# Designed miniproteins, single chains, continued (3), part 14

Each design is a single chain, and the fold is of that chain. pLDDT is the mean over its residues in the fold that is shown.

## One batch from the design tools (miniprotein)

Design m8458
Fold by ESMFold2-Fast:
Structure m8458 (fold): chain A 61 residues (1-61)
Amino acid sequence: LEQEREDSREAVERSVYRQKLAEALGIKLEVDVERDASPVMTDEDLEEAIKRGEEKAKEAL
């Protein structure tokens, strides 16, 4: 349902954000973005979540 899709989007964003921050600090962090994605998530939702996570990390760095 829509709430599950939104939760999955936030989870992907957070995982990407944390991975990018860890990489900038020289910390090895393994995340599987595809595994975190829910079956209700579209390819577009996944791409947007990844992009938002990357932008948040870029702003934080």
Scores: mean pLDDT 70

Design m8459
Fold by ESMFold2-Fast:
Structure m8459 (fold): chain A 89 residues (1-89)
Amino acid sequence: MAHELLQRAIEKFKRHMGLSDEQLEELARRLGLRSREAVVLLIAAGLGMTKEQLMEMGVSPEEAEVFVSSARVVRRSAEDRGIDVSRAL
């Protein structure tokens, strides 16, 4: 359930921001992140994306809640590993 909500939110954010799967895969490799999804969440966290801003992009309230929560977790994990979040922007 939560995984499907997160994936839909990520797809909507990617489309709105004009991010390609190829660019995200390259960034994941360069930053040492596990997935393209982690890169998207790190970018969103770095930009300070709010639930309200995600909803303006067509993300549902439930999708936005899961997305914002996941972005916070990814950002903290990246910071703990010494990953510079500015390199994802």
Scores: mean pLDDT 80

Design m8460
Fold by ESMFold2-Fast:
Structure m8460 (fold): chain A 66 residues (1-66)
Amino acid sequence: SMEDEIRAKVEEAVAALRALGLEEEAEALRQFVDDLLSSNLSIESKKTVVDWMVEEVRRKVAELRA
């Protein structure tokens, strides 16, 4: 399902943040996504928000590892 795909991407981003010691940011991301998925937004809007957040996390991780 689209929700399962969203959750898989989020768990990958959470793991990347935790690997860098960013535990509070990892938990905040997980909580935000749980709230987002419980909202009345369309699944397309939810996916757009998650894709943007995951991309930002990937950029941050790349910057910190450089």
Scores: mean pLDDT 83

Design m8461
Fold by ESMFold2-Fast:
Structure m8461 (fold): chain A 76 residues (1-76)
Amino acid sequence: VDIVDSLGNSYSDLSLEEAAKKIKEELGDVTGEPVTTYDGDRMTTTIPLEKGTVTVSGWVDVAPGVTDRLYSLLTK
């Protein structure tokens, strides 16, 4: 699963807790609802934040769980 922001930062090698902390430091708070798009067996979810967006992309079998956990951490 790839976690990247609109500024070109990658969070894919971090724990979800570390990724959420850094995303909040760089981009601020969540400003709206996540938008998910599908391309075959791949999915991409874009989460709007104050200073940009973060995108979670991966296989449909794994990416939803990562997206749900990351969104939960970003909205705390």
Scores: mean pLDDT 83

Design m8462
Fold by ESMFold2-Fast:
Structure m8462 (fold): chain A 90 residues (1-90)
Amino acid sequence: SSEEQQKLFELLEEIARAIRQKDYETALQHLDELEALLKSLQAQKPDPRIDKLLAQVGELKQLIEQKDYEAAMAKLRELAVMIEEFFASQ
């Protein structure tokens, strides 16, 4: 739904803000919320594209844990595009 799409993009903006502020713990917390929401969508309507999104979230978490904020921001931008394309194709 448009409400679920809006919530996902709100979480992406919160993650971006936390990364820019180098707030490592807050960024990981919001990524856990994003992962939970994606898993909820997968449970409602299974889609292999959501599995790819979950894999990207895992990679982003690893980059943040390594404190590679530049690579993390690049991966977050890729993830945002993938999420936008996912909803555009529904």
Scores: mean pLDDT 85

Design m8463
Fold by ESMFold2-Fast:
Structure m8463 (fold): chain A 88 residues (1-88)
Amino acid sequence: GLKKILESIGLLLRSIGLLEDMRLNGVTVEQARELADNALEAVELDPSFAPLAIKLLQQGLALARRQGNAESAAILEAAIAQIKAKYG
């Protein structure tokens, strides 16, 4: 329904904002968890957003890896694997 589509879009827009903050200010475990949770919830609400959610998570993962944040990287890898397993 329309409500779920709008909620998914809202979560993905927030995820884009998180990625911008992560790119500018560095990756925290809290931001990685929020990005993962937002992506997983968006796909649960509308599975058609799975490819976009995976792309956003992959961008976060690349940032975490470049900054040497192994804990954040592990969180984002787990979220990508979960989406691929359920919706891929």
Scores: mean pLDDT 90

Design m8464
Fold by ESMFold2-Fast:
Structure m8464 (fold): chain A 75 residues (1-75)
Amino acid sequence: SATEEAAEAAAVRAQELLDQILALQPSAEQQQEILRLVGEAQRRIAAAIAAGDAEAAVRAARELTEALERRLAEL
């Protein structure tokens, strides 16, 4: 479905951004903040999936990619 395709695309994008950020070897404090953002997004996605709300899961994944793009730009 379009929602499943969007979720997969967002997950791939988030992983690419995370890999790029970690390759820059950010400080321990920056790493902790980024991992917290990822963990919070993963919990939101899991909760949306458990509730059967695929659109909310896609939205949470998209919000994660946007947050990671902002963090990458600040490094």
Scores: mean pLDDT 80

Design m8465
Fold by ESMFold2-Fast:
Formats: sequence, structure tokens, C-alpha cells
Structure m8465 (fold): chain A 85 residues (1-85)
Amino acid sequence: RTEEQVAAVVGYLRDRVLSPADVAAALGVDASTITAILSGLMELRTEANVRAAIEESGGDPARLLEVIRERGLTRDYVPGGTPLR
């Protein structure tokens, strides 16, 4: 669920061990939508921010994009997180 979605996003953005298609499957979105979501999640800069955004979205991709827009303007949404690459 949420931890699986966080692991997929972090596995792509930080660890480079997953493809965008793997993340799309974990989030339940189309490949066309995943590019916008991953771009927005990269702006959050930390694993803790990614986790917080996914938790706040309740696993809804549309709500996740809204959270990214609201929080993406703040680079340190959740202080002390491990940086994304």
C-alpha cells in the first residue's frame, strides 16, 4: 500500500533500480500520467517528503498531484529527510 508506493517512487528516483512503468503499476496510474507525478515528486527532494505526500493523498493519484502542487513550492516539506537524486 502506501509503503509499497513509497518504495517504488524511491526505487526509481533515488536508487535507480526501478523503471517508470514499475512506479506506474505501484501507484495505479497510466504511463502518460507517471511522468508528471515523478517530476513533481522529484521537486519534494526527500524520501520523507515523498512518504508524506503519498500518505496525504490516501493513494489517490489525482490528490497526489494536488499535494505535490501545494508542497512542491516548499523544498523542505518534511524536515530531515534523506535527499533524492
Scores: mean pLDDT 68

Design m8466
Fold by ESMFold2-Fast:
Structure m8466 (fold): chain A 95 residues (1-95)
Amino acid sequence: SLEDELLALFEKNREKALAEAEANGNDVAVAKDKFLGVLLAFSYELQREFPEYAAEVMALLVEGERRLAAAKSFEEVEAIMEETFARFRALLRKA
């Protein structure tokens, strides 16, 4: 389904972002930048394909950006990535 394809794309981009952060020594600033890019790209795709969920997607994006800005470690960034992915997945599975 389109939902499954988008979730697979998000997972692939998330894994790529983590690998890029690891290649830079698990630098927190690099991880935040790469993860924010993944969140923005995926949120725009979701709003385009499922405009009926635009408000919920935007709320998850805003919360993700807020938590990411406050993160102090690579482990916190990874946890935020996993939590945000789970929330997007739950939203799409309700559709």
Scores: mean pLDDT 80

Design m8467
Fold by ESMFold2-Fast:
Structure m8467 (fold): chain A 73 residues (1-73)
Amino acid sequence: SVSDVELEVYGLLSELIRSDEVNEEAVERLRRLLREHPEVVRPIVRDFLEEYGETLREKQPEALRELERLLAE
């Protein structure tokens, strides 16, 4: 269901901000979800970057670049 996709996306995004380094598995899973459900995933990632972009820039700049790259696709 759409709600299950939303929950998984939020879980993956939370994992990215908690990890000491870029979680490549989380990025790949998020990329796959974006391909399968772009209408659900794009708004969530965009809103997440509006709220946590500054935190990611300081703590996980590589994860921020990967998320920005996903939205550019």
Scores: mean pLDDT 80

Design m8468
Fold by ESMFold2-Fast:
Order: C-alpha cells, then structure tokens, then sequence
Structure m8468 (fold): chain A 70 residues (1-70)
C-alpha cells in the first residue's frame, strides 16, 4: 500500500539521518540512535492517517540528510 511505502521511506530516511549525525558527533551513542529510531517508528505509526503531513516530514528529513552530506 502507499501508506506502507511511505512508512518504509520515512524509517529509512530517519535511519540514514541518525547514522550521519552519529558519524559527525561522536558523543552520540548507539543506544541513543536506536531509541530515537524506535520513537520515530512509533510516531509514524500514530500519524499514518495523515499522509500529507508524513510526506512533508519526509521532505524535511531528506533536506537535513543533504545538508549533513555537504
């Protein structure tokens, strides 16, 4: 379904963002990254009925990823 694809893309993008943040900021622990990712998965599930909001969130996460890669 479209909702499942959007959820997968959001989780993948957040995982990429968190890994880039961890690589740049060594004080951030693996446990903190894992907790943030789990919290984000729960957040996405709560908002699955608002795909337009989630699409905008995905765009913002992708922009943050691009900024960190620059």
Amino acid sequence: SEADKLKEELIKAMEELLNLIKERYPHITDEQVEKQLEDFKAFVEKHKDNPEYLKRLLERIKADIEALKA
Scores: mean pLDDT 86

Design m8469
Fold by ESMFold2-Fast:
Structure m8469 (fold): chain A 56 residues (1-56)
Amino acid sequence: SSMIQRQVNGTSSTVDTMRQRLRDLERNNGPQSIIDGIRQTIDQRERQLSRLRSQA
């Protein structure tokens, strides 16, 4: 459970950082390819986080 909690905390922190970067890029009309890449990574990490939380 300690290892899972550590992974949940780490993944959650990474997702929060990426969401902030995504908002900044969207607000400043950043490159669409970068925006799309970040969205895909966030989706992947959110699915991973959901799976980890189901094991906690």
Scores: mean pLDDT 83

Design m8470
Fold by ESMFold2-Fast:
Structure m8470 (fold): chain A 86 residues (1-86)
Amino acid sequence: SSVLEKLEEIARQIEEAIKAGKSHITLEVDQKTLELIVEHSDKIYELLNAKAAADAQTGRLNGRPAVVLEFEKDGKTYTVVFVEKE
C-alpha cells in the first residue's frame, strides 16, 4: 500500500509537469524512491495511461544516480529523469 501511494505521488508530479506543457521533466527523489521507480516502471506507465517508448535506463546525471523513463501518452513522447537528491 505505501509503495502504491508513493508511485501515485510520482505519477501526479509527472501529470502536473505535462499539464504545465513540459515534455522533458526532471524530478529529484531519494534513493529508496529511485529503487521503487526501477522496480515498478510498468505501474507508473499504467497510472499515467501511457506506453513505454524505451526500456528504463539507469545512469548518472552530474555524478548523481539517475533513472530515465521514456513513454508515449496521447501521441506525444515524454522523457522523465529521476535524479537522487543529496
Scores: mean pLDDT 87

Design m8471
Fold by ESMFold2-Fast:
Structure m8471 (fold): chain A 81 residues (1-81)
Amino acid sequence: SEEQKLVREVLSLTAGLTLLGLGFYLLGKNEKADELIDKSIAFEEQARQLKAAGDVQGLKDLKKQLEQTVEAERAEYKKLK
């Protein structure tokens, strides 16, 4: 279904955010790493709730927000290494 596809895309993006968090740990930025992991968990929780509600528009909005977050954090990571 469209909801299933959107949930998979959101989960893929949260995995990307978790990997960025691990990257920040390797740079000794533990506080930033913890922040990104917490955000990843929060986005996964939101995706599950939206899927349960059948909220396709909510899932699309969440995906867009998460894509912007991953892009911004990836840019920050590249500046620090």
Scores: mean pLDDT 86

Design m8472
Fold by ESMFold2-Fast:
Structure m8472 (fold): chain A 74 residues (1-74)
Amino acid sequence: TTTVEDLVRMAVRMIEAGVDPEAVARATLMSAKFLGFSDEELRELAKRLVEAGVDPSVVERALEQVLAGENPFG
């Protein structure tokens, strides 16, 4: 089972590998929604992504779009 901690670890590894942190945050939150994460788990994931160094404004926007059922990529 994929957990918030698993997704945070994956996101950090992608950022360390040189992937754009904004793209990682959007992809990670959308993947979590697709995997059936609850709204509370999505909020915890967003908080952890900010702590990992992603811009809070990007994370907040992506989180709101995912919670509203919208595509954070457009």
Scores: mean pLDDT 79

Design m8473
Fold by ESMFold2-Fast:
Structure m8473 (fold): chain A 94 residues (1-94)
Amino acid sequence: SAEEVLKELIELFEEMLELEKEDPNAKERLREIIRKMQELFAKNASLFSDEEAAVVLSALADAQLALDENYPKEERIEILERAIERLKELLKKT
């Protein structure tokens, strides 16, 4: 279900957030989590409306920004926290 996919995406985002806090240089692990999130969404995209899919895709784009070393660690953490909040709000409406 869309609800189950959103819950798993939120868990993966929370794992990314923890890695950014603990080891901001864990790029390979962060990329692997992003790949897993992208694959999870791609195979379940048909469960989402266009409007819901836009929110998920926006959050996935924010996950890519969290890999960018040109952003300070604190800004990368805030980007991930905001993405998690948006996905949790989407989950409440699902």
Scores: mean pLDDT 84

Design m8474
Fold by ESMFold2-Fast:
Structure m8474 (fold): chain A 99 residues (1-99)
Amino acid sequence: AKKEAALEGAKKAKEGALKGAKAKTPEEAGRGGGEGAKKADEAGKEGGDKEGEIWAGTAGGVAAIGGGSGYASGTDEAGVKGALAGAKGAEKLGEGGAE
C-alpha cells in the first residue's frame, strides 16, 4: 500500500510534467506540472497511508516547481526544460518511496 501510493503519485506527477513538456509555451508547461501535482496528491490521499501520501505529495510538488520555474522564465524552451526536470524529479521520488 505505501509503495503503491508513492509510485502511483509519482506516476501521475510525471505524466502531468511530461504533458507540460510537450507544450509550446511556458504557461502550458506550468499547467501540466500543476495538474500532475493535483493528481499525485489525490493518489496519496486515496491510499490512506501517511507515508505514501507524503511521497506522492513531494513528487507532485517537484513536478509543479519544474513547470512553474519554466513559466517564470517566460520562454518556451525554459518551460519545456522545467517540465522535464519536474518529471525526472517525480520519477526519482517514486523510486525512493518504493524502497
Scores: mean pLDDT 58

Design m8475
Fold by ESMFold2-Fast:
Structure m8475 (fold): chain A 81 residues (1-81)
Amino acid sequence: MLSVEELEEIERLMREFYEALLNKDWERAEEVARRIAESGDEWASAAVAMMKAYIEAGDLKSAERVLEAFLRRVRRLKEEA
């Protein structure tokens, strides 16, 4: 189980990844995605893949919903930690 500090870090990385995708800054997005993958969190990695796929398809609203669902879950885990 991730600590509160680790959950805070993954939350920041996920927001940064989303902003990089919106700006089409693929180099920054790849760097942030690598850091998320290094955490070993399968759920965070799945969210990264889903957001990237939606943005590449032009579906910004679905990408935003993935981010919001991820952040909601992180907040719950922080309350339980």
Scores: mean pLDDT 80

Design m8476
Fold by ESMFold2-Fast:
Structure m8476 (fold): chain A 57 residues (1-57)
Amino acid sequence: SATIERLEVRRGPAATPEDLAPYADEVSGPVSAEDFARIRAMAAGGGARFKRLEAVE
């Protein structure tokens, strides 16, 4: 588990559902290791966070 600031990302009106899909898919596994690393880097650099073990989408 990590953090629970994922709500801000998924509620971003400027962000499309497609932009948020990789975050949800990281748990399911369709996201590659490279994409996962990129998402994490973006979260760290952009101040956003997400809980990878969150069951709710």
Scores: mean pLDDT 42

Design m8477
Fold by ESMFold2-Fast:
Structure m8477 (fold): chain A 72 residues (1-72)
Amino acid sequence: MALAADLVGEEAARRLVEAGRRAYEEALKQGMSLEDALRAASEAVRREGERLGAPEDAVTAAALDLGLEVQS
């Protein structure tokens, strides 16, 4: 699977993953389940992608990159 950086470049990919990571950490601090925290992270990545004009494939790749990062 393509990495987000391969699709939109390193800076845009970093911003997408960072938005998701912050939402994930915030959800966990509020006592949300892992599933709900991952859902919040995916939504944050999608919103940042819309703001940046990123293609859906890049948003999906960034959400997957984040999922692998937070589960490792």
Scores: mean pLDDT 76

Design m8478
Fold by ESMFold2-Fast:
Structure m8478 (fold): chain A 69 residues (1-69)
Amino acid sequence: SEKKLKELEKLNEEIKKKMEENKKKTLEEASKLPPDKAAFTVDVTDGAEDLALAVLEVVKKKLEEKGKK
């Protein structure tokens, strides 16, 4: 029904907003840690694929900066 569809859309919107907030928080925490510790934050984070990939990207950037030195 249309009513249930609107409820699902609202829930999906709220989840999307929370995921963006969690992504920003995890990226900020990962940026403060050395690469080995940043990897640990990925391991503890509940199964959000996009969030895990974002943290891995931060770890990759840290490793690239080390390689340039």
Scores: mean pLDDT 63

Design m8479
Fold by ESMFold2-Fast:
Structure m8479 (fold): chain A 78 residues (1-78)
Amino acid sequence: MLSTEEVLELLREKDPEAYERFVELMDKAIEYHKKGDFEKAAEYVREAMRIAEEVGIKPELVAKAFIDRMKEEGIDIK
């Protein structure tokens, strides 16, 4: 099982530019989720997933990494 850090490392190895954009989008999604703007948060998540898919990372691994990251930031996702 890959950790959030391992998934991000894999993305960075495949495409460093995509990695930077992915991290930026994840940070924005977390920010908007904390503000209660779930629609904007969902838009940033979809953009991040699209970037990962283009690089060849399975959407399931991206979703898990995002959920784990949000939990680390104190956001409970049920």
Scores: mean pLDDT 73

Design m8480
Fold by ESMFold2-Fast:
Structure m8480 (fold): chain A 97 residues (1-97)
Amino acid sequence: DKEQKLLEAVKQGLRSLAELFLRNRDSPYTEEGEKVRKLAEEAGLSPEYQAIVMAAYMIHEDEELTKEVIKWLAENQDSLSPEEAIEEVARFIVENK
């Protein structure tokens, strides 16, 4: 119950932040946010998945977890919807705390 509630809260946070970053993709938020976006872009992620990676970084601020998320999304993006990607990334965040 507590774990499920935490997962749902992280999913909602990721969804809200990813939508915000996608809407404002032409306007950088922070130097760190732009570095993360560029890493995701160079890994071949679409703008929607770039926004999810930026949202994840804003929540956990873990550089190694960010690299793991980018790698996983790059390997799976062609078989995932954005909602499925948000769910899996939320699980990565919750399980690595």
Scores: mean pLDDT 78

Design m8481
Fold by ESMFold2-Fast:
Structure m8481 (fold): chain A 87 residues (1-87)
Amino acid sequence: EEEIAEEARKLVEDFVKALEEYVKTGSQEAARKARELANRLIDLAKESPVAGKAAIETLKELIEKSKNPFVRQELKGLLKDVEEALK
């Protein structure tokens, strides 16, 4: 299902943007948005293995591209949560 896979990828991308905003500004709103997006992605992965697999692929790609250790660590945490949701 291409639509749900696209939704999962967008949630990962929006999560990274929120984390990068938090790192740049210290914005509590950005931190809250990142947490909300992470929770939505985990819920989506529990409902759809297609979404979970798309999320895992996108998370692995963004972890490799990320230069910020904090962002990379947060992405690795979310990757583990999504992998656990698929079990």
Scores: mean pLDDT 85

Design m8482
Fold by ESMFold2-Fast:
Structure m8482 (fold): chain A 100 residues (1-100)
Amino acid sequence: MLSVEQLEGLIATAERLLAEGKRLAAEGRYEEAVRKVEDAIKAVITGLLSTQAYDEVEEIAKRVREAYKIEDVEEKFRALAEIAEEGIRRMREIVEELKK
């Protein structure tokens, strides 16, 4: 299992990548925005797997598969960004429990 410090590092990385994705989307650069959010989700999955949150990883993988069926790149970005935001929130909850 990753340490609390390593998990906090993954949260920070995911938040930075999500913020970069949102900036690119605001500029109309949706294909690049999708790639940044995919990287944010990868950081989230890495953190959740290290905490053995396997059911949550499976649910994220299912939601990502559904998002990839969206042909409109703007709507796909929004769906993936929501998945990343929810995953980041869950990682923060896990880290806060580990600090107790």
Scores: mean pLDDT 87

Design m8483
Fold by ESMFold2-Fast:
Structure m8483 (fold): chain A 100 residues (1-100)
Amino acid sequence: MPSPVEQIRALFEEIKELIEKYIKDEEVKEELIRLIDRYQAEIIAAVEAGDTERALELLDRLFQQLYFAARQHLDEETFQKFVEELSKIAREIRAILEAV
């Protein structure tokens, strides 16, 4: 089985694929991908340090920022679809973090 860190990396790639799919503005897309990469590195560092509480806190902060950005750049119908897909990934990452 892949390690928790490998599973988290794979799920973060899925988040980036959602940004690529739903966000059409290239500048906004690049900024959100940089944000995701920064949080991924910090969450992995927290997991490797055994700080599950910090990893969960960082995950919640990232997803709040992604929801806020999506609300600004997507129409209502597209935003609902994006939130549904993103929330599914968030639940998967949270389950991995809580199992560590």
Scores: mean pLDDT 86

Design m8484
Fold by ESMFold2-Fast:
Structure m8484 (fold): chain A 96 residues (1-96)
Amino acid sequence: MENEIFGRLVLKHVTLPETGDYSEEKRKEYQELAEKVKKILEEKGIGDAEKAEEYILEKALKSPDKEAREVAERLRKEIERAREEEERRRAAELAA
C-alpha cells in the first residue's frame, strides 16, 4: 500500500503538467495523495526536504505499477544530473 501511494504521487506529479489535464477531479486526487504522503513522512520524522524526496523515490521505485516505477527512475536520474550540474556550477564560481 505505501509503495503504491508513493508511486501514484510521483506518476501524477510528472504526468499532470505534461498532459495539461488540470481538471478539478485530478487535482483533488493529487492533493489527497500528497496529504497521505505528508502524513507518512511526518510519522517517520522526515522533515528534511532532501530526505523526503529520497524516501518518496525509494518507495515509488518499489511500486507495483510499472509506469510509476519508470517515472520514478527517470525523475531520480534527472535529480542526480541537476545535482551534478549545480555542483559543477558552484565549483566554477568558487574558482572564478
Scores: mean pLDDT 73

Design m8485
Fold by ESMFold2-Fast:
Structure m8485 (fold): chain A 55 residues (1-55)
Amino acid sequence: MTDEDIDAVVERVKEILRKNGVEDEKIEQFVAQIRADLEAARAAGRPPRPVLTLE
């Protein structure tokens, strides 16, 4: 998974959270956690799954 892939997932999650009325500060916290989880999965050598099912 590349940095561009992680950025694309993060941007998609931001859109979903904004549509659900989540505050920008909380959105930044959630996407930081998601980014960390994706980077950890990449480092652990397991296939990253997109978080597109969190709607």
Scores: mean pLDDT 71

Design m8486
Fold by ESMFold2-Fast:
Structure m8486 (fold): chain A 68 residues (1-68)
Amino acid sequence: MQDALNSLSPLLQQAYQAFQNQDWQTFQQILDQLRKQGVPESDLQGLQQAAQNKDEQQMLDTLVSINA
């Protein structure tokens, strides 16, 4: 799991850190940046759902999927 996190782009790593810290303001700002970079709304909804559920595994899996 840690190796997957280390393979993420800096912006996706920041999203995961904001999630870990429960810094929802920064997390929402990062989602807005990802939207502007062309990340699909379905993936952004996945990140929002993982954050709402406090599901660390779902969050990491979604970030890895976006990075691929």
Scores: mean pLDDT 79

Design m8487
Fold by ESMFold2-Fast:
Parts: structure tokens; C-alpha cells; sequence
Structure m8487 (fold): chain A 73 residues (1-73)
């Protein structure tokens, strides 16, 4: 659900914030860009009933991508 995705995004953003001081600048910029994309997807899911399912799925994929990058960093 959208509420589950929003809660997962909130926790993930905390993990990104904790990792940021130890990351190289290039990796930090990529992670921040993905966080912006995640916020955009959640925003569109809330605002557009026609796009809600599509944007929830996009948000889940962005979350997975952020987690993979954090694991590698």
C-alpha cells in the first residue's frame, strides 16, 4: 500500500542520512538523486489516482536500488 511504501521510504531515508558523512561525494550525489526520485514517485502516487499503482511500483524499485547502493558502499 502507499502507507507501507511511505513508512519504508522514511526508514530508508534515515539510513541514507546516517551513511552520508562516510560516503565519497560521487556516491552521495547518486544516493541523494535517488531519494529525490523516490519523493517524486510518492508525491505522484498521492496526487494522481490514475498513476497511483504505477508510481507505488516505481517507488518500490527505487527503494530496492537505494538499498543495493548502500550495501555496496
Amino acid sequence: SLEEVEEEARRLEEEVRKALPSLDPKTAVILLALVIALHSEIFLARKSPQLQEQEIEAARETIRHIRELLREA
Scores: mean pLDDT 85

Design m8488
Fold by ESMFold2-Fast:
Structure m8488 (fold): chain A 100 residues (1-100)
Amino acid sequence: ASLIENLKKAILEDDPQTIVKILEESESQINDDLVKELSILSAIAYIAKAYKSADVLDYFLLQVAEKKKSTLSKETLAMLPKLSSEEEKLAEETYQEALK
């Protein structure tokens, strides 16, 4: 199964631990296309009310954007989640909990 198909399954099951594991293993594969697909998956998770899954995806996207902002296109950077400082802290806490 593709990376995106595995992530979709984990989102539907609301399994943030599996999502974090897949994302950590895929960090070296991150490019514009994958960031765009992950941004769409985050939106799908939010609509599906899989909020922990959405938080994990949003935090990962923000971390990747910071590390790779020189290599990502302006269009891709515009697709990244826009979080308040409080929302970003909650997303970080959710991500760290899923890593345990």
Scores: mean pLDDT 82

Design m8489
Fold by ESMFold2-Fast:
Parts: sequence; C-alpha cells; structure tokens
Structure m8489 (fold): chain A 66 residues (1-66)
Amino acid sequence: NSSSILAEKAGVSQSTILRIAPNANSDNPSIEDIKNLYEFLLKKFSKEEVKEILTEAGIGAPEELL
C-alpha cells in the first residue's frame, strides 16, 4: 500500500506516514494529504527525489504542489 512504500522510501514508520497523511492508503488521497507528505519529505529529500517517492507510492506529484 502507499503508506508502506512511503515509509520504506522515507525511512520512517507507517504510523508516522499515516499521522501526516491519514488518507494516504485511499484510492484518492486528498490534496491536503499530498501537500503534507510533500512538505514532510522535503525536509530530508530534494524536490526531484520527493516526486520520485510519491510516484513510486502511486500518489503522483501534481505540478501545482511542486
């Protein structure tokens, strides 16, 4: 699931991912969840790395958020 992939790529627990983005495992996560994940990942990764992580997790990275 998306939270598992995000947790592995970000080096954190799934509980941490779900605390930041409670609907990360939804088929349609909210724009707020995506923004929260983006801001969290930017603390440790470059913009390009964050785009890759979100894409691999099946969330995608809309241009408007980047």
Scores: mean pLDDT 75

Design m8490
Fold by ESMFold2-Fast:
Structure m8490 (fold): chain A 72 residues (1-72)
Amino acid sequence: SAAGLAGEAAGREALRRGGEVVSGEDAQKAGEIGAKIGGGDPEKARRLAYEGAGEEGTSSQVGAAASIATGS
C-alpha cells in the first residue's frame, strides 16, 4: 500500500539520519520524505512524525506516523 511504502521510506530515512533513536527535527524530515513517496501531504506527515517521535522516538514510530499521514 502507499501508506506502507511511505512508512518504510520514512523509517529508512530516519535510520540514515539518526539511527534507531530519532530527534523530532529528523523525524519531521523523514515524515516529509515518506509522504512524498506515498503521495500524501508532506506537511501533515511532518507534524505527525514529530508527535510520534516525541523528544527521542524510534525510527519505527516515525515510520508509523508517516504511514498514518498518507493513509487518508
Scores: mean pLDDT 79

Design m8491
Fold by ESMFold2-Fast:
Structure m8491 (fold): chain A 73 residues (1-73)
Amino acid sequence: SVAARLAQEQANRAQLEKSKVEVLLSVAEMGESMARMSETLGKKNPSIKDESAKIAEKAREKSREFREEAERL
């Protein structure tokens, strides 16, 4: 029936959106992990502290973008 087809299409779209959210959140978590790694390297070597901080900030910025995209879905 037409009703059964529309219900299946809605279910398929919901599942795809859920999968997209999971991917975006996983990538955001990876970016946050990279930021922490950069900060740790800066603490171990003061001569690269400023560069490590800039790299960490860039990684956190990208992670925020992915989380915001997930919130819109």
Scores: mean pLDDT 87

Design m8492
Fold by ESMFold2-Fast:
Structure m8492 (fold): chain A 78 residues (1-78)
Amino acid sequence: AERLFELTPEMQAVAETLGITETRLTATEVWQILGEYIEKQLKQPGMSPNSPAPVNPSKTLLELKDDALAYLQAQAAS
């Protein structure tokens, strides 16, 4: 079975927008949830990868994706 990872507050907020209440998910589930969230946001008129993320407006949609990838890669390398 794939290892469960503790969600950051940002990842938890993303999961909550998709109706997911779990605080620990596999790397595959985290990546799928972030991908689905970003895809839904990019389908909105006027949205781009550089648009502020509604779950954390201090970060862009691209920065959310890159931060999540870096987190998952760091955990896998450890």
Scores: mean pLDDT 77

Design m8493
Fold by ESMFold2-Fast:
Structure m8493 (fold): chain A 79 residues (1-79)
Amino acid sequence: ALSLEEGREAYVEAVLRVVESPEITDEQLERLGRELGVPVATLREWHRNFTEERREELRERAEAAFERALAQEKAREAA
């Protein structure tokens, strides 16, 4: 459904917004690191110097995390 694609885009935009935020906290960085599979030190570097290349990498990782979460939820519902 359209709502699934909207959910994916909303998640990606939320991740990008958090990393771009000047008010990001260490707790948010640790949570995103676990969720995206990215070291916190790498996320801190991306936060300090956020470029279009980093935005694209972050988008890809956020999309992969969303797909992973969907697959896990489907597996749990089927079990």
Scores: mean pLDDT 76

